# Designed miniproteins, single chains, continued (4), part 64

Each design is a single chain, and the fold is of that chain. pLDDT is the mean over its residues in the fold that is shown.

## One batch from the design tools (miniprotein)

Design m14207
Fold by ESMFold2-Fast:
Structure m14207 (fold): chain A 82 residues (1-82)
Amino acid sequence: MEEEEKKKIEERIEEEAYIAVLTVKEFLEEGDWDAVEALIRSLAEKYGLSEEEVEELLRLAREKKFEELYKLIKEALKRKEK
């Protein structure tokens, strides 16, 4: 496998996960939980997350565990790329 292809996929996944976490942070600052839920459910629909995974992501967002949130989103995106 070429390093270029691996790096390109990794950068795309990291960028999308990073943007999602930043957007969650913005919505939380505004107190807009409906927007947080809509974003996470949109990711679930796009990447085939289970309802249990959605609930985990929502809990992490509420607790402001953004590093864990980022890791779970990144893993979900990585599974879809396979």
Scores: mean pLDDT 78

Design m14208
Fold by ESMFold2-Fast:
Structure m14208 (fold): chain A 96 residues (1-96)
Amino acid sequence: SELEELIQKLKENIEKSKKLARDIVHRLWRAFAEEAKRLGYTEQAERIEKLLDELDYFEKNKDSLTPEQQARYEELERELARLSGETMDRIVREIA
């Protein structure tokens, strides 16, 4: 039905919006990593950048990922959030 086609297009638009939101968040984390590096948190910044690079690779191939690769993608997202949060908290505590 015409309604089913509209629902499918709406789902596709929601997924595209989520992808754009992720792209913006990843750009902000890259900017944060650059600032962290400037403040002397080089090891933490380089690890954040590596996680972002791995996530970018998976996102380009999202529709062809194996279940194992999908699990790794989710693990990388969690690790990025944890590491970025810990790094931010450390910077705030040290007032560097």
Scores: mean pLDDT 77

Design m14209
Fold by ESMFold2-Fast:
Structure m14209 (fold): chain A 64 residues (1-64)
Amino acid sequence: GEEAAKLAAEGALAGGAGEKGAKGVYDSARTGNVDEEGGRRAMEAGKRLGGSGAAAQVAASGGS
């Protein structure tokens, strides 16, 4: 849902992704219909990966 996508985008920003990267992660999480748990996991991954393609993939898959 939208809240999960916001969490994923926040993680990407915290990881230094900048606005474009964070939006990409947000859009991927929205498309993947990620739940709140997935959003929290994606936020954690985003902090390390900084909104890279890997972070977007993690967000879309629900965070693994």
Scores: mean pLDDT 68

Design m14210
Fold by ESMFold2-Fast:
Structure m14210 (fold): chain A 63 residues (1-63)
Amino acid sequence: TLKELAEKVKEWAEKRGIDLRNLNAADIEQMAKDLGVSVTSVRNALREALTEESRAEVAKYLA
């Protein structure tokens, strides 16, 4: 699912010490190769991961 790919995108960036907001085009291409998906899929998953990060931060304090 898109959420599963978003988690893999987060893990990939964490292993490399890269902030999700600071991924460049070469990082996204390498991530697509490593995860076996298209660059478009990585970009969609990255948008989902950033959106979920914002929601999770809010939910943590409201729950």
Scores: mean pLDDT 76

Design m14211
Fold by ESMFold2-Fast:
Structure m14211 (fold): chain A 71 residues (1-71)
Amino acid sequence: SRRQRIEEIARAVTDGVYAHARDNGETDEEKIFELVEESVNHVARHFKLSDKEKEYLLTHAKEVLRRLLEE
């Protein structure tokens, strides 16, 4: 479904941003969160997501990031 695709995009985007931040020695959770939000905004525009779909994407991206930060 489109919802499942958005969840898959959230995972891929967040994993990529987190890996890139770690490779650059960034450990500030707030800065990593800002990078995830910027990437979500870019992806939402690229895929022409609705405002509700963008909010859903961001919510799931935040949940993925929370789990990665708890490692």
Scores: mean pLDDT 84

Design m14212
Fold by ESMFold2-Fast:
Structure m14212 (fold): chain A 55 residues (1-55)
Amino acid sequence: SEKELRILLLEIAYNSTVFVVERIEAENPQADPALVEALRADAERLKKEIKELKE
């Protein structure tokens, strides 16, 4: 279904964003904190959207 496909795409986007944040924190501790914070905010937004679609 379209809803299931949308959830799948959002889960891929969420997992990819989390992976990128974790990699930046592990490999580049001097990264711009504003960029890291923006990526964390994007991950939280995606997580919330996934939760709302699953309810």
Scores: mean pLDDT 85

Design m14213
Fold by ESMFold2-Fast:
Structure m14213 (fold): chain A 80 residues (1-80)
Amino acid sequence: GPGGALDALSQGRKNLKKAEEAFKKGDLETAQKYYEKAIESFRRAIELALPEFTQIRADAEAGLKRAEENLKKVKEEIEK
């Protein structure tokens, strides 16, 4: 079954939520770590998802984009 891809997608979503909560609190170091973990997990979900798992791929790609965009913002805030 799609267990590995679904587990990776779930991990990505959990890490993304933790990153977003940390970013809202101004905890930039914690936000960076969890966005990086989210990116890794979403990339793993895409790699593990068979071509026919279109929904898993779409959800993982959307999560990856969101995590990458927000990680860029976190890095810009850290460098100020």
Scores: mean pLDDT 87

Design m14214
Fold by ESMFold2-Fast:
Structure m14214 (fold): chain A 67 residues (1-67)
Amino acid sequence: MTPEELEELRKRIEEGMPLEELQREVARKTGMPVEAVRLMAEAARNPDDEALVAAAAEAVREYAEKL
């Protein structure tokens, strides 16, 4: 993800872009599945949930191995 793409996403959030739409755009631009991006966001919100953090890390790793 380029700095320019990051800045554009930030502007869209400022203009009222929903979080779900932002997660879809991040997934599209990074190539990560939307499910992995969503799991990472949930893990960041609940860092004490070790199972959720592990699931998010595994989803990202699973995707990286397919590249």
Scores: mean pLDDT 69

Design m14215
Fold by ESMFold2-Fast:
Structure m14215 (fold): chain A 75 residues (1-75)
Amino acid sequence: DEEELVLDILKTLKKKAEEGDELAEYMVKFIETGDEEAARKAAEMELERRGAPKENEEEIIERLKELYELYKKIK
């Protein structure tokens, strides 16, 4: 169930954000509000954490957009 999956992801990310995970905070902000700046910031932080090239930024942003669209569908 995509709805249950999105809610589980959000619950996990919100817990991490409350614990001081800045990346999780930006991810939650984008999924709940659609703030494009939050998505960009989250993608940049995730790429730095992974040591991945900038070319992978678009893949991370698309993943976040999928979660945002699923969240909108259930709200």
Scores: mean pLDDT 79

Design m14216
Fold by ESMFold2-Fast:
Structure m14216 (fold): chain A 93 residues (1-93)
Amino acid sequence: SLERDILAAMLLIAAGVLRIIASRSEDPEVAEFLREVAEKLEEAAEYVRKGDLEKAIKLLEEAARFAEEEGTEEGKEAARIARLLAENARKVK
């Protein structure tokens, strides 16, 4: 499905952006946290590719909760992105 391919690409792009931000962070805890969020987005992309949208949505909601619990500005933005991608996943047929 083209819609699934686009969603998987969007998830991988978002993960890549988080990895770039992590590589430029002077705070090792923030860097490790952002890499962990990126890994959750990459796992969600694999489930999208397999057609398991329910599992992908659950993982994105878990990633958003994990990101928000950190209490940082980076965490809040990562949570916002994960929730947006979860909403997009719900619209895929």
Scores: mean pLDDT 85

Design m14217
Fold by ESMFold2-Fast:
Structure m14217 (fold): chain A 95 residues (1-95)
Amino acid sequence: AEADARAALARFDALEAAERERLLAEAAKWSREKVEEMVAILRRDIPPALALARERGDPALLEALRRLARRGLELLRAAGAAEADLAELEALVAA
């Protein structure tokens, strides 16, 4: 079941590769205000989401949420977010 879930996620990630490239190109056009707003959203939402997964004892959910958060960081990096903000968010994902 868990191996099947990982295979499904890998397949979904592969199918979404072109959409991911499009989103990265679009993120590069984001205004500074939009970038700062997205940093604030991730700073707010990452810790409670990871805490919920840990409370449930669901390692698959925890990994899926970390992957989703890292995709958000990839968009922010493409958009030119400050290195200090990216480092803080990466630390939140790793915690």
Scores: mean pLDDT 77

Design m14218
Fold by ESMFold2-Fast:
Formats: structure tokens, sequence, C-alpha cells
Structure m14218 (fold): chain A 65 residues (1-65)
């Protein structure tokens, strides 16, 4: 599912603490709210890590579609 793709991308690119926050949102919130949280986390990352995380999310969503 799309939520599973978002969680997988977060686990691959974010810290364990940040990935756990995305996983909790995916379990308790809508897809849109989970994506909004992920976008806020990515926006707070250093530029290089933000690009890596955004790319991983895009790739995971493309694979899930």
Amino acid sequence: ALKDAVVAAARATLSPEQAARVEEAAATQSFEETVALLERIIASLPREQAFAAAGAVQAALAAAL
C-alpha cells in the first residue's frame, strides 16, 4: 500500500526516531497526514539528506503504483 511505501522510504533514509514517528502516523493517521509529517521532517534535514530522503520516497511510491 502507499502508506507502506512511505514507511519503507522513511526507514531507509531517516533516523530510527524520525522513521518511528512516520510509522506511528501511518498506523494512526490518514495517508495525507503521514505524507505531511514526512514532508515536515524532510524540510528540517540538512540539504544532502533531504534530497536523498525525497528521492527514496519518490522511488518507493513509483514502485507501489
Scores: mean pLDDT 79

Design m14219
Fold by ESMFold2-Fast:
Structure m14219 (fold): chain A 94 residues (1-94)
Amino acid sequence: SVEDLRALLEETRRVLAEFEALLAREGGQLSPAQRAAVAAQMLALADRLRAVGFPEAYVDTLRALARDPTASAEELLLAVGAVGLEVEERVKEA
């Protein structure tokens, strides 16, 4: 529903803003504990995307990156940002 998409947009924007703030505080480098926390948020976001019927490509990309210990903080940030842009576009079209 449009309400589910708007709730998802708010959550995605919050996750992205928190991640950007974390990277700014840490000079672009995450500790293992901070990376694990970001990965957990990405997995939770992927589950919500799936629940609202988002394309599997976005769900699969978030899960793959969250579970990849070699993925850079920049790759994680770009993936969350791409999801945020797609959710925003779908809210505008709904």
Scores: mean pLDDT 84

Design m14220
Fold by ESMFold2-Fast:
Structure m14220 (fold): chain A 81 residues (1-81)
Amino acid sequence: SIEEKLNKIVEETVERLKPLREKIEASKDIFEQADLSIEEMRIIVEGRAEVMKVLKEEYGNDLEKIKKAKLEFTNLLLKKL
């Protein structure tokens, strides 16, 4: 199902983000925090790109379904972080 595909992307994104979040919280070096924050943004962007690819494949040009599923991805990501 689409829910299973979205959950898989969320789980993979969370696993990639978790160690970076722990390093950011522990770091007192401004340059290290900046580098880790850039990496965090890259991982989130990659996750969103994977979601958009799945949504486009499943829904085509149904913008309302894409919009709803994109919001659901964001909510799932926040719930698991």
Scores: mean pLDDT 80

Design m14221
Fold by ESMFold2-Fast:
Structure m14221 (fold): chain A 96 residues (1-96)
Amino acid sequence: SPQALKVEMALGVFHIAAAVMLRTKSSKEEVINMINLVLQNLLKVASPETAKKLQKEHDEFIKDLNKAKTIEEVKKAIREYVDKVDSIVQEEIKKL
């Protein structure tokens, strides 16, 4: 469906941004700003139900990121968050 394609494209942009953050020594603020930008793009195309799940996982991600004390813990928080976002969005795509 055209809607499935829009959601997949937004998810693809999200994955590219996350991959860049994982390859760079980005500050927590830079990570938050980049993730917020690509999450807003995804929220514009997601269903209201999926948007609520994505917002909940984003709130958890910010808490994990604030708790992180090392670059390795920041990268772990990003990887775990990306996996959760992918799972949520792929579940919506299956229904489209």
Scores: mean pLDDT 88

Design m14222
Fold by ESMFold2-Fast:
Structure m14222 (fold): chain A 88 residues (1-88)
Amino acid sequence: EKKKIEEFLQKLEEQRQKAAELAKQAEQLSQVDKVESLEKLAEAYDIMAKSYEEAGKLFPEKKEEFEKRVKGLREQREQLRAQKQALL
Protein backbone atom coordinates (compact mmCIF):
# COMPACT_ATOMS: atom_id res chain seq x y z
CA GLU A 1 0.00 0.00 0.00
CA LYS A 2 2.63 2.58 1.05
CA LYS A 3 4.83 1.74 -1.98
CA LYS A 4 1.80 2.05 -4.30
CA ILE A 5 0.96 5.45 -2.76
CA GLU A 6 4.59 6.62 -3.15
CA GLU A 7 4.58 5.55 -6.82
CA PHE A 8 1.31 7.46 -7.33
CA LEU A 9 2.67 10.59 -5.61
CA GLN A 10 5.75 10.49 -7.85
CA LYS A 11 3.52 10.15 -10.94
CA LEU A 12 1.30 12.99 -9.64
CA GLU A 13 4.35 15.25 -9.25
CA GLU A 14 5.46 14.38 -12.81
CA GLN A 15 1.96 15.22 -14.08
CA ARG A 16 2.00 18.52 -12.13
CA GLN A 17 5.35 19.41 -13.72
CA LYS A 18 3.99 18.58 -17.20
CA ALA A 19 0.88 20.70 -16.55
CA ALA A 20 3.03 23.60 -15.27
CA GLU A 21 5.27 23.37 -18.36
CA LEU A 22 2.21 23.42 -20.66
CA ALA A 23 0.83 26.45 -18.77
CA LYS A 24 4.22 28.20 -19.17
CA GLN A 25 4.22 27.43 -22.91
CA ALA A 26 0.64 28.75 -23.13
CA GLU A 27 1.70 32.02 -21.45
CA GLN A 28 4.65 32.41 -23.86
CA LEU A 29 2.34 31.75 -26.84
CA SER A 30 -0.44 34.06 -25.58
CA GLN A 31 1.03 37.09 -27.43
CA VAL A 32 2.07 35.17 -30.58
CA ASP A 33 -0.39 32.30 -31.13
CA LYS A 34 -3.69 32.49 -29.25
CA VAL A 35 -4.93 29.18 -30.71
CA GLU A 36 -1.86 27.20 -29.58
CA SER A 37 -1.91 28.98 -26.20
CA LEU A 38 -5.49 27.85 -25.54
CA GLU A 39 -4.72 24.29 -26.69
CA LYS A 40 -1.69 24.00 -24.36
CA LEU A 41 -3.75 25.31 -21.44
CA ALA A 42 -6.57 22.83 -22.23
CA GLU A 43 -3.99 20.00 -22.25
CA ALA A 44 -2.77 21.10 -18.81
CA TYR A 45 -6.32 20.94 -17.39
CA ASP A 46 -6.84 17.50 -18.96
CA ILE A 47 -3.66 16.17 -17.30
CA MET A 48 -4.77 17.49 -13.90
CA ALA A 49 -8.28 16.02 -14.32
CA LYS A 50 -6.82 12.57 -15.08
CA SER A 51 -4.53 12.84 -12.03
CA TYR A 52 -7.50 13.51 -9.70
CA GLU A 53 -9.45 10.65 -11.32
CA GLU A 54 -6.59 8.26 -10.46
CA ALA A 55 -6.38 9.73 -6.93
CA GLY A 56 -10.07 8.86 -6.43
CA LYS A 57 -9.29 5.21 -7.18
CA LEU A 58 -6.54 5.12 -4.50
CA PHE A 59 -8.44 7.15 -1.86
CA PRO A 60 -12.08 5.93 -1.96
CA GLU A 61 -12.93 8.01 1.14
CA LYS A 62 -12.24 11.18 -0.91
CA LYS A 63 -13.66 9.88 -4.20
CA GLU A 64 -16.64 12.29 -4.20
CA GLU A 65 -14.35 15.29 -3.58
CA PHE A 66 -11.98 14.24 -6.36
CA GLU A 67 -14.88 13.58 -8.76
CA LYS A 68 -16.10 17.16 -8.23
CA ARG A 69 -12.59 18.49 -8.97
CA VAL A 70 -12.37 16.34 -12.12
CA LYS A 71 -15.75 17.68 -13.31
CA GLY A 72 -14.64 21.29 -12.75
CA LEU A 73 -11.32 20.77 -14.54
CA ARG A 74 -13.02 19.09 -17.52
CA GLU A 75 -15.55 21.94 -17.74
CA GLN A 76 -12.66 24.46 -17.83
CA ARG A 77 -10.95 22.37 -20.53
CA GLU A 78 -14.09 22.37 -22.71
CA GLN A 79 -14.50 26.14 -22.20
CA LEU A 80 -10.90 26.70 -23.38
CA ARG A 81 -11.47 24.48 -26.44
CA ALA A 82 -14.65 26.40 -27.25
CA GLN A 83 -12.64 29.66 -27.10
CA LYS A 84 -10.06 28.10 -29.44
CA GLN A 85 -12.78 27.10 -31.94
CA ALA A 86 -14.18 30.66 -31.83
CA LEU A 87 -10.76 31.94 -32.98
CA LEU A 88 -10.68 29.62 -36.00
Scores: mean pLDDT 80

Design m14223
Fold by ESMFold2-Fast:
Structure m14223 (fold): chain A 73 residues (1-73)
Amino acid sequence: MSPEERELLELLAEASLLVMEATIALKAGDLEALRRAVERLEEVLERLKAHPAASEEEIREVQERVEEFRRAA
């Protein structure tokens, strides 16, 4: 596995964990935890947009999740 492939997989894994954290926070009504998770997810989204191996579909999936959570926060 190349360093670029590893970095992409690590970013996608981080995004998945943050989506899970945001979903849990939203269901629990923890708006502070939700906002924190969304802010971190937005940082991951910007890194994905800059990553040469990231697909438009992968970027879109994360972006749609950010938009959903922002609407709830």
Scores: mean pLDDT 83

Design m14224
Fold by ESMFold2-Fast:
Structure m14224 (fold): chain A 74 residues (1-74)
Amino acid sequence: TPSMEELEREAVRLYNRLAAGEASPEEVRRLIELHRRIMDERIAAETDPERRAQLERKRDEFLAALEAALRELE
Protein backbone atom coordinates (compact mmCIF):
# COMPACT_ATOMS: atom_id res chain seq x y z
CA THR A 1 0.00 0.00 0.00
CA PRO A 2 1.46 3.41 -0.93
CA SER A 3 2.24 5.75 1.98
CA MET A 4 0.39 9.05 2.26
CA GLU A 5 3.70 10.82 1.52
CA GLU A 6 4.10 8.81 -1.72
CA LEU A 7 0.52 9.63 -2.79
CA GLU A 8 1.06 13.35 -2.02
CA ARG A 9 4.34 13.41 -4.01
CA GLU A 10 2.62 11.79 -7.03
CA ALA A 11 -0.28 14.29 -6.77
CA VAL A 12 2.15 17.27 -6.66
CA ARG A 13 4.06 15.93 -9.69
CA LEU A 14 0.82 15.49 -11.69
CA TYR A 15 -0.49 18.91 -10.60
CA ASN A 16 2.75 20.55 -11.81
CA ARG A 17 2.34 18.81 -15.18
CA LEU A 18 -1.27 20.04 -15.42
CA ALA A 19 -0.19 23.61 -14.49
CA ALA A 20 2.47 23.45 -17.25
CA GLY A 21 -0.16 22.39 -19.84
CA GLU A 22 1.56 18.99 -20.28
CA ALA A 23 -0.96 16.67 -18.58
CA SER A 24 -2.83 13.98 -20.52
CA PRO A 25 -6.49 13.10 -19.75
CA GLU A 26 -5.18 9.92 -18.05
CA GLU A 27 -2.89 11.99 -15.82
CA VAL A 28 -5.78 14.31 -14.84
CA ARG A 29 -7.98 11.28 -14.02
CA ARG A 30 -5.13 9.90 -11.88
CA LEU A 31 -4.79 13.28 -10.13
CA ILE A 32 -8.56 13.27 -9.39
CA GLU A 33 -8.25 9.76 -7.83
CA LEU A 34 -5.22 10.81 -5.76
CA HIS A 35 -6.81 14.07 -4.60
CA ARG A 36 -9.99 12.25 -3.45
CA ARG A 37 -7.97 9.59 -1.61
CA ILE A 38 -5.58 12.06 0.05
CA MET A 39 -8.33 14.48 1.11
CA ASP A 40 -10.69 11.73 2.33
CA GLU A 41 -7.88 10.36 4.54
CA ARG A 42 -7.13 13.85 5.92
CA ILE A 43 -10.84 14.53 6.57
CA ALA A 44 -11.25 11.13 8.30
CA ALA A 45 -8.23 11.84 10.56
CA GLU A 46 -9.33 15.42 11.42
CA THR A 47 -11.12 15.72 14.77
CA ASP A 48 -11.58 19.53 14.76
CA PRO A 49 -14.96 20.36 13.13
CA GLU A 50 -13.78 23.75 11.78
CA ARG A 51 -10.63 22.30 10.16
CA ARG A 52 -12.68 19.34 8.86
CA ALA A 53 -15.13 21.75 7.16
CA GLN A 54 -12.19 23.65 5.61
CA LEU A 55 -10.73 20.39 4.25
CA GLU A 56 -14.12 19.38 2.79
CA ARG A 57 -14.45 22.76 1.00
CA LYS A 58 -10.88 22.53 -0.35
CA ARG A 59 -11.49 18.95 -1.55
CA ASP A 60 -14.72 19.88 -3.37
CA GLU A 61 -13.30 23.08 -4.93
CA PHE A 62 -10.18 21.37 -6.26
CA LEU A 63 -12.13 18.34 -7.55
CA ALA A 64 -14.47 20.69 -9.47
CA ALA A 65 -11.44 22.45 -11.01
CA LEU A 66 -9.79 19.13 -11.99
CA GLU A 67 -13.02 17.77 -13.53
CA ALA A 68 -13.39 21.02 -15.53
CA ALA A 69 -9.76 20.65 -16.73
CA LEU A 70 -10.47 17.02 -17.75
CA ARG A 71 -13.54 18.09 -19.79
CA GLU A 72 -11.40 20.68 -21.65
CA LEU A 73 -8.88 17.93 -22.58
CA GLU A 74 -11.60 15.50 -23.76
Scores: mean pLDDT 86

Design m14225
Fold by ESMFold2-Fast:
Structure m14225 (fold): chain A 58 residues (1-58)
Amino acid sequence: VPHPDGESLGKSVVQGAKASGLKEVTLHVPGGSLSKEDIETIKKRAAEAGIKLTIVEL
């Protein structure tokens, strides 16, 4: 089930990366599935947690 906002998705990405010992994550999403604000929020949360995040829209 997709998260309703970028904050929830950003937290999930950070938690998953930390649990897996990852410091770099590439997130592939269908084009248009995330708003600009959601993308900005996800990137902000990853950066604050010290995780290098790349978002690729397909």
Scores: mean pLDDT 75

Design m14226
Fold by ESMFold2-Fast:
Structure m14226 (fold): chain A 75 residues (1-75)
Amino acid sequence: SMDKKSKELLEKGYQAFDQKNYAEHVFYNLKSEAYRRGITVTEVPGPESYQERALKVSEAIQNKEKEVTLKVPTP
């Protein structure tokens, strides 16, 4: 079974997909995968779009990095 954090991220991704927010859906799927791979995701305030954050997470997964820092817009 998936751990709680991975499941919550996938559920956020599916909610975004239902709302036709496809970049957000892709981001949450990649973030869930990074978590399952043991990659530490740190989020700080910043201007990165879902597409930019998804790209950073994808690169971290491909390069087998141990950590990635995302710059998340404040809601």
Scores: mean pLDDT 84

Design m14227
Fold by ESMFold2-Fast:
Structure m14227 (fold): chain A 100 residues (1-100)
Amino acid sequence: SFRETLEAAANEIGMMIENNEPAPSIKAALDRLLGRVTMYTFMEKDKKYQIELYELARSLLEKLLTLAREKNMPQEVIEALEKAISTLDDRIEELRREEQ
């Protein structure tokens, strides 16, 4: 399922953070996760389910941000996660306004 695939991708990023992988590698994995979210939402025709996919991705990124802070990851990793969350927040708000 889309959910299981996104959760697996987030778990991979979490392991990279735990293993203190280089920031460029973590950022590349984050970009791949965001690309998958965009692809899955493009395939979904129902705005409600598109919102649910973005909310799932946001929840996963929030957990990764917490982990990155606990592990004292480089600021560029923290900023990349914060920017990704902000981007998803904007997309969720746009879809919610279009639904109303």
Scores: mean pLDDT 86

Design m14228
Fold by ESMFold2-Fast:
Structure m14228 (fold): chain A 94 residues (1-94)
Amino acid sequence: MTEEQREEAEEKLKEAKENADRLAARAAAARARGDEETERLYIKAAGHYSLAANNYYLALENPEKFEEYIEEAKKHEELGREYLARAEAREAAL
């Protein structure tokens, strides 16, 4: 792992954690409105960002498997974005 790769992974870890927390809060707001389907989509998005954060953490702790964990983290970020887009589209329709 290069110093640049470590710094990028640390930044991505922080970003993914912040996204997970923010989306969990949006799920709680949807629940408060009685919108169970939007809540479910935000919970799925938050879950994927939490898994992305975990994989960025594992990449930092396991340099020999760095690329494997980074690719797994990116897949979870992509899924998180997909669920977030679906939740936001649903909110825009309300």
Scores: mean pLDDT 90

Design m14229
Fold by ESMFold2-Fast:
Structure m14229 (fold): chain A 85 residues (1-85)
Amino acid sequence: SSDEQARALLKEAGGIIEEFLKKASPEVREELIRLAHNLNVAARNKDWGTALELLGKIAELAEKEGFDELAERLREIREQLQKVA
């Protein structure tokens, strides 16, 4: 189902976010934890619109902090989620 595909994509995004958390400064980690928490809430509620918005914000944060590869990977997941949501 589209919900199963969306959930799998968000699990993959979670792995990328964990990599970002390991590399981020303390200030960025605090913001990223808040965004990741909200993403988990959206996923549990099957609120794919909010999940797409939050993935975009996390990707922008990664890019701003110089983690271009992580940002690109998150944008690829977001693009796939947009097609199935």
Scores: mean pLDDT 88

Design m14230
Fold by ESMFold2-Fast:
Structure m14230 (fold): chain A 80 residues (1-80)
Amino acid sequence: SEALEKAREGLRKAAEAGMNGEDYTEGIQLAREGAKESGGDPEKVEEAARTLAEGMKNKDPEKAREGSARALQAVSEAAK
């Protein structure tokens, strides 16, 4: 599904930007748009993507894992 691919690409970009110490806003916005297009909760995906990006930025593996898990759950639930 195109919307799910967009959400996954947004999450990937947010994580990568966080890891590199870059602005992750674009990745979060892309993930949010993908979630909205798939009928999911864009706010839930945005919060999870932000948590993931901050975890990557701060080299906090537990926070990154939490954000990643929540983001994947929110994206998967949107596919129903």
Scores: mean pLDDT 79

Design m14231
Fold by ESMFold2-Fast:
Structure m14231 (fold): chain A 64 residues (1-64)
Amino acid sequence: GASEREELERAAERIAEKIKEKFPDAEVEVELIGDRRVRITFTYKGKTFTLELSLEQALAYSKF
């Protein structure tokens, strides 16, 4: 529901912020897949990395 989507969005934003902090030249894209899954794609120095996370995984990663 909406509250789960809001938590997922906040968690994804924190993860994107951490990626940008560690790799300031990285391009980061966040895509929400429903209310409980997110895809985070980041490109750094010509290499593309993709993280596809459940709500629980995104919350865990956002806490590091």
Scores: mean pLDDT 80

Design m14232
Fold by ESMFold2-Fast:
Structure m14232 (fold): chain A 95 residues (1-95)
Amino acid sequence: KALEKAEEAARRSVELVAETDPRLAPQMEKAAKDFIEAVKKGDVESAESIAGIVESVAEAASPETSKALQESAELFRESTRLAEEELKEEEEKLK
């Protein structure tokens, strides 16, 4: 399920950032938590916004941390797409 993918992406993202830049770990942990909540609620707009925030932080970070944050944002976006598709399929089945 999309939620399982989102939870895995969030966990990996926090671990990657903690290894490359511990100072950004609290911000990443908050973003991951907010992302999981957005996916649980089917709030695709909020989930996409959170991925965008992570990408923006990556632009200001060191090259190594930037790579980790960009990878995290990519995982968040893929999880969001899966959640959006799952919601559309469930809605269609109800018709």
Scores: mean pLDDT 76

Design m14233
Fold by ESMFold2-Fast:
Structure m14233 (fold): chain A 66 residues (1-66)
Amino acid sequence: MDIYLITAKSGKIPQSVVDKIRSLGFGAEQVSDREIRVRVPIGRTIDPIEKILKEAGIDFEVKPAS
């Protein structure tokens, strides 16, 4: 299981995006209005999460979380 911190470069990450990520079987929590922490299970990639953010029009960066 990999943990990533996703930060919006501009604007806010809405709760609906967090909820959609959770609905696909990923762990997701709102850290701040611009940041979410996501948990990716073994055998899955972050690609579906990045797709959700792009489709929502969010410009973001992804960093491994300790």
Scores: mean pLDDT 81

Design m14234
Fold by ESMFold2-Fast:
Structure m14234 (fold): chain A 66 residues (1-66)
Amino acid sequence: DLKKLAEKLGLSQSTVSKAVNEAKELLKKNPDIDGYDIVEELKKKYPFLSKEQLAEIVLLAAKELL
């Protein structure tokens, strides 16, 4: 749930939505990408987000693609 994740991370729903969509696109382009590598790629675009916040975003993106 995007709204619950935004509340959990203390971020706006728009920020989480954009980051989740970016994570989904990275997963679609390379389904074999390691979770650590995808977090590092997202950190380049969202340097203000912690790796822990980005990991939660990646988990939601992967769950929504299932």
Scores: mean pLDDT 82

Design m14235
Fold by ESMFold2-Fast:
Structure m14235 (fold): chain A 83 residues (1-83)
Amino acid sequence: SRKEIADELRKLAEEVRDTNPKTADYLEKASDYIKENKDVNEIMEQIAKARNISMEKGDNDLFEKLSEIEKKIIELYGDILKG
């Protein structure tokens, strides 16, 4: 569900806040955008930015988790995007 994905993003933001505050900010924005029912492209942009920073820093575990969240968002919003 949207709430579950938003809560997962919020949890990840909290986990990385001290080590990677910029990634945490993007993850918090993505979570807020989901809750505010913003355009999926805006949600995906925030996650892509977080994922790219994780890749640049060599945090492969976070990169993989964010890639799986992106897949969940595409699946969840896919019916809306096909309209």
Scores: mean pLDDT 81

Design m14236
Fold by ESMFold2-Fast:
Structure m14236 (fold): chain A 79 residues (1-79)
Amino acid sequence: MTKVTLVPVPLNREEVEELKKEGKKVILMKAKEDKEKGGLFVAEPEGEVSGEEALKRLEELEKKYGATSIVVGVPVYEE
């Protein structure tokens, strides 16, 4: 039934800055706050963004939650 799954992969600031320098795009995964465990978890894809937008998102999450990485979706084909 599911033809493609996005596997969440964390990228740190250095890795995101490299994506920006290379002009690459990534599929950004939506982070949600887990109030029971404290911190963020990955829920679903937000869409394809530039490395510059990914870096901006990481800086916003760092300010709000002390996050040191963002999560991107890597497409994996399932049978």
Scores: mean pLDDT 70

Design m14237
Fold by ESMFold2-Fast:
Structure m14237 (fold): chain A 70 residues (1-70)
Amino acid sequence: GSMTDDLPEEFRKTLEELKKEYPEAEKFRVLPSKKPGYYQLYYGDTLLGDVNNPRELRALALLAIKEEKE
């Protein structure tokens, strides 16, 4: 099943744009957090952090991709 089915359209669009630009972005997963309005960003099985908007999601994802390349 798609890991993005329950995400707001803006989060889903942000992930799809990242996946088009970076092959590494296929490892990202976004799941609902227990805290209302927040989502957990994972890189594979590693929790990166909680985000509440697509701009934070994109910023955290780009930072993780940069760190993996270093």
Scores: mean pLDDT 76

Design m14238
Fold by ESMFold2-Fast:
Structure m14238 (fold): chain A 70 residues (1-70)
Amino acid sequence: MEREMLEKFKEDLEGALEYLKKNPNEEVVKKLKEHIKKLTEFMESNLKDEELRKELREITEKALEELEKL
């Protein structure tokens, strides 16, 4: 379940980033950054597996870096 949640989150972020790269929108980028930060805090507090928490941080870092470039 925790891994499935993480995989879904990664897929959703990858899809959103791909869409924003084709259709850049500054307000949507700002909203997505805030949403990622809040959701990451929530998920990290609920993930018991340290490896999954590490993967979550890596996914979030990469997504935020890509958004910074837009």
Scores: mean pLDDT 77

Design m14239
Fold by ESMFold2-Fast:
Structure m14239 (fold): chain A 78 residues (1-78)
Amino acid sequence: SPFVEEALKEIEEKTNETIEKIKAGEINEKEAEEKIEEIRELGEIAANAAAKSDPEAAEEVLKFTEEQVERIRKAVEE
């Protein structure tokens, strides 16, 4: 659905912005965890919307969301 596609795009954009801020020293680990929670919440909303028509699409949304979370955590550890 267009809603799910836009939500996935927003998740990726927020992830990229968060990583850039971490690398620039503009946010700390606690602030990065707060951004992870925002991304997870958006992922759950998108997955719930996808699940109404395709449960497999919902699983893919959650998988994509966790991959983005892992990217942020990796940036914090570097």
Scores: mean pLDDT 84

Design m14240
Fold by ESMFold2-Fast:
Structure m14240 (fold): chain A 59 residues (1-59)
Amino acid sequence: SADEILAEFDARLAAGKPVEEVVLEFVRRIQEAYDRGELTPEEVDALTARFTARVQARL
């Protein structure tokens, strides 16, 4: 689910992985989920916005 993906990437950010690396992994994960029909375009946009807010909070 979108919440599971967000929790996964929140954990990666908390673990101290480089932000640039986490962002690239996030984009790939979202693309794979979208290609499999696991996410709608609206869910992709919403999840991207939520992840961006978390990255900004880290800075």
Scores: mean pLDDT 81

Design m14241
Fold by ESMFold2-Fast:
Structure m14241 (fold): chain A 79 residues (1-79)
Amino acid sequence: GAEEGFKLGFEYGYEGGRKTPQGAVDMGYKAGYEGGKLGNREGASWAAFGATVPGAIQGGYEAGENARMGGSLGGYDAA
């Protein structure tokens, strides 16, 4: 659900951002994808949002956009 998606996104984005801005972008995508795979549109959206928070600190807007793209693909694959 939404809470699980947000936690997943936040953890992935935060870990990626700790290493490099590119790491934040890459982990944002992973977070979104895994959130989407939960089969819940709400989870995918919250995963993208969660990844954006640490991404803003370390990798900026791109981490959030990559999380959104990953969420869309994960949701599509889960459907």
Scores: mean pLDDT 55

Design m14242
Fold by ESMFold2-Fast:
Structure m14242 (fold): chain A 95 residues (1-95)
Amino acid sequence: MEELRKENEEILARLEPLAEEVKDAPPEEAFRRLVEAMLRLVEEGHLLVARHAVATLGRFADDPLAARLREAARRLVIATEGEEALRRYEALGRE
């Protein structure tokens, strides 16, 4: 539990500067840069980013980069918390 709290602060420290940099960027470029950053965090094993990605990226299924992030995130969630946790996080994005 405390380890996840520390990871959340590390994740925010990496994403907040990026969010500020993309404020003036076109929405498509901002989305692409944020998804690329989240993909790297999932590849590094950040479970909180993976949970958020599986909960929110269902609506972007047609974007290839978002699809890659969602697939990597699903694998990490299943490997760490199991398939039931994955289903619960995906349901949160619909409710």
Scores: mean pLDDT 74

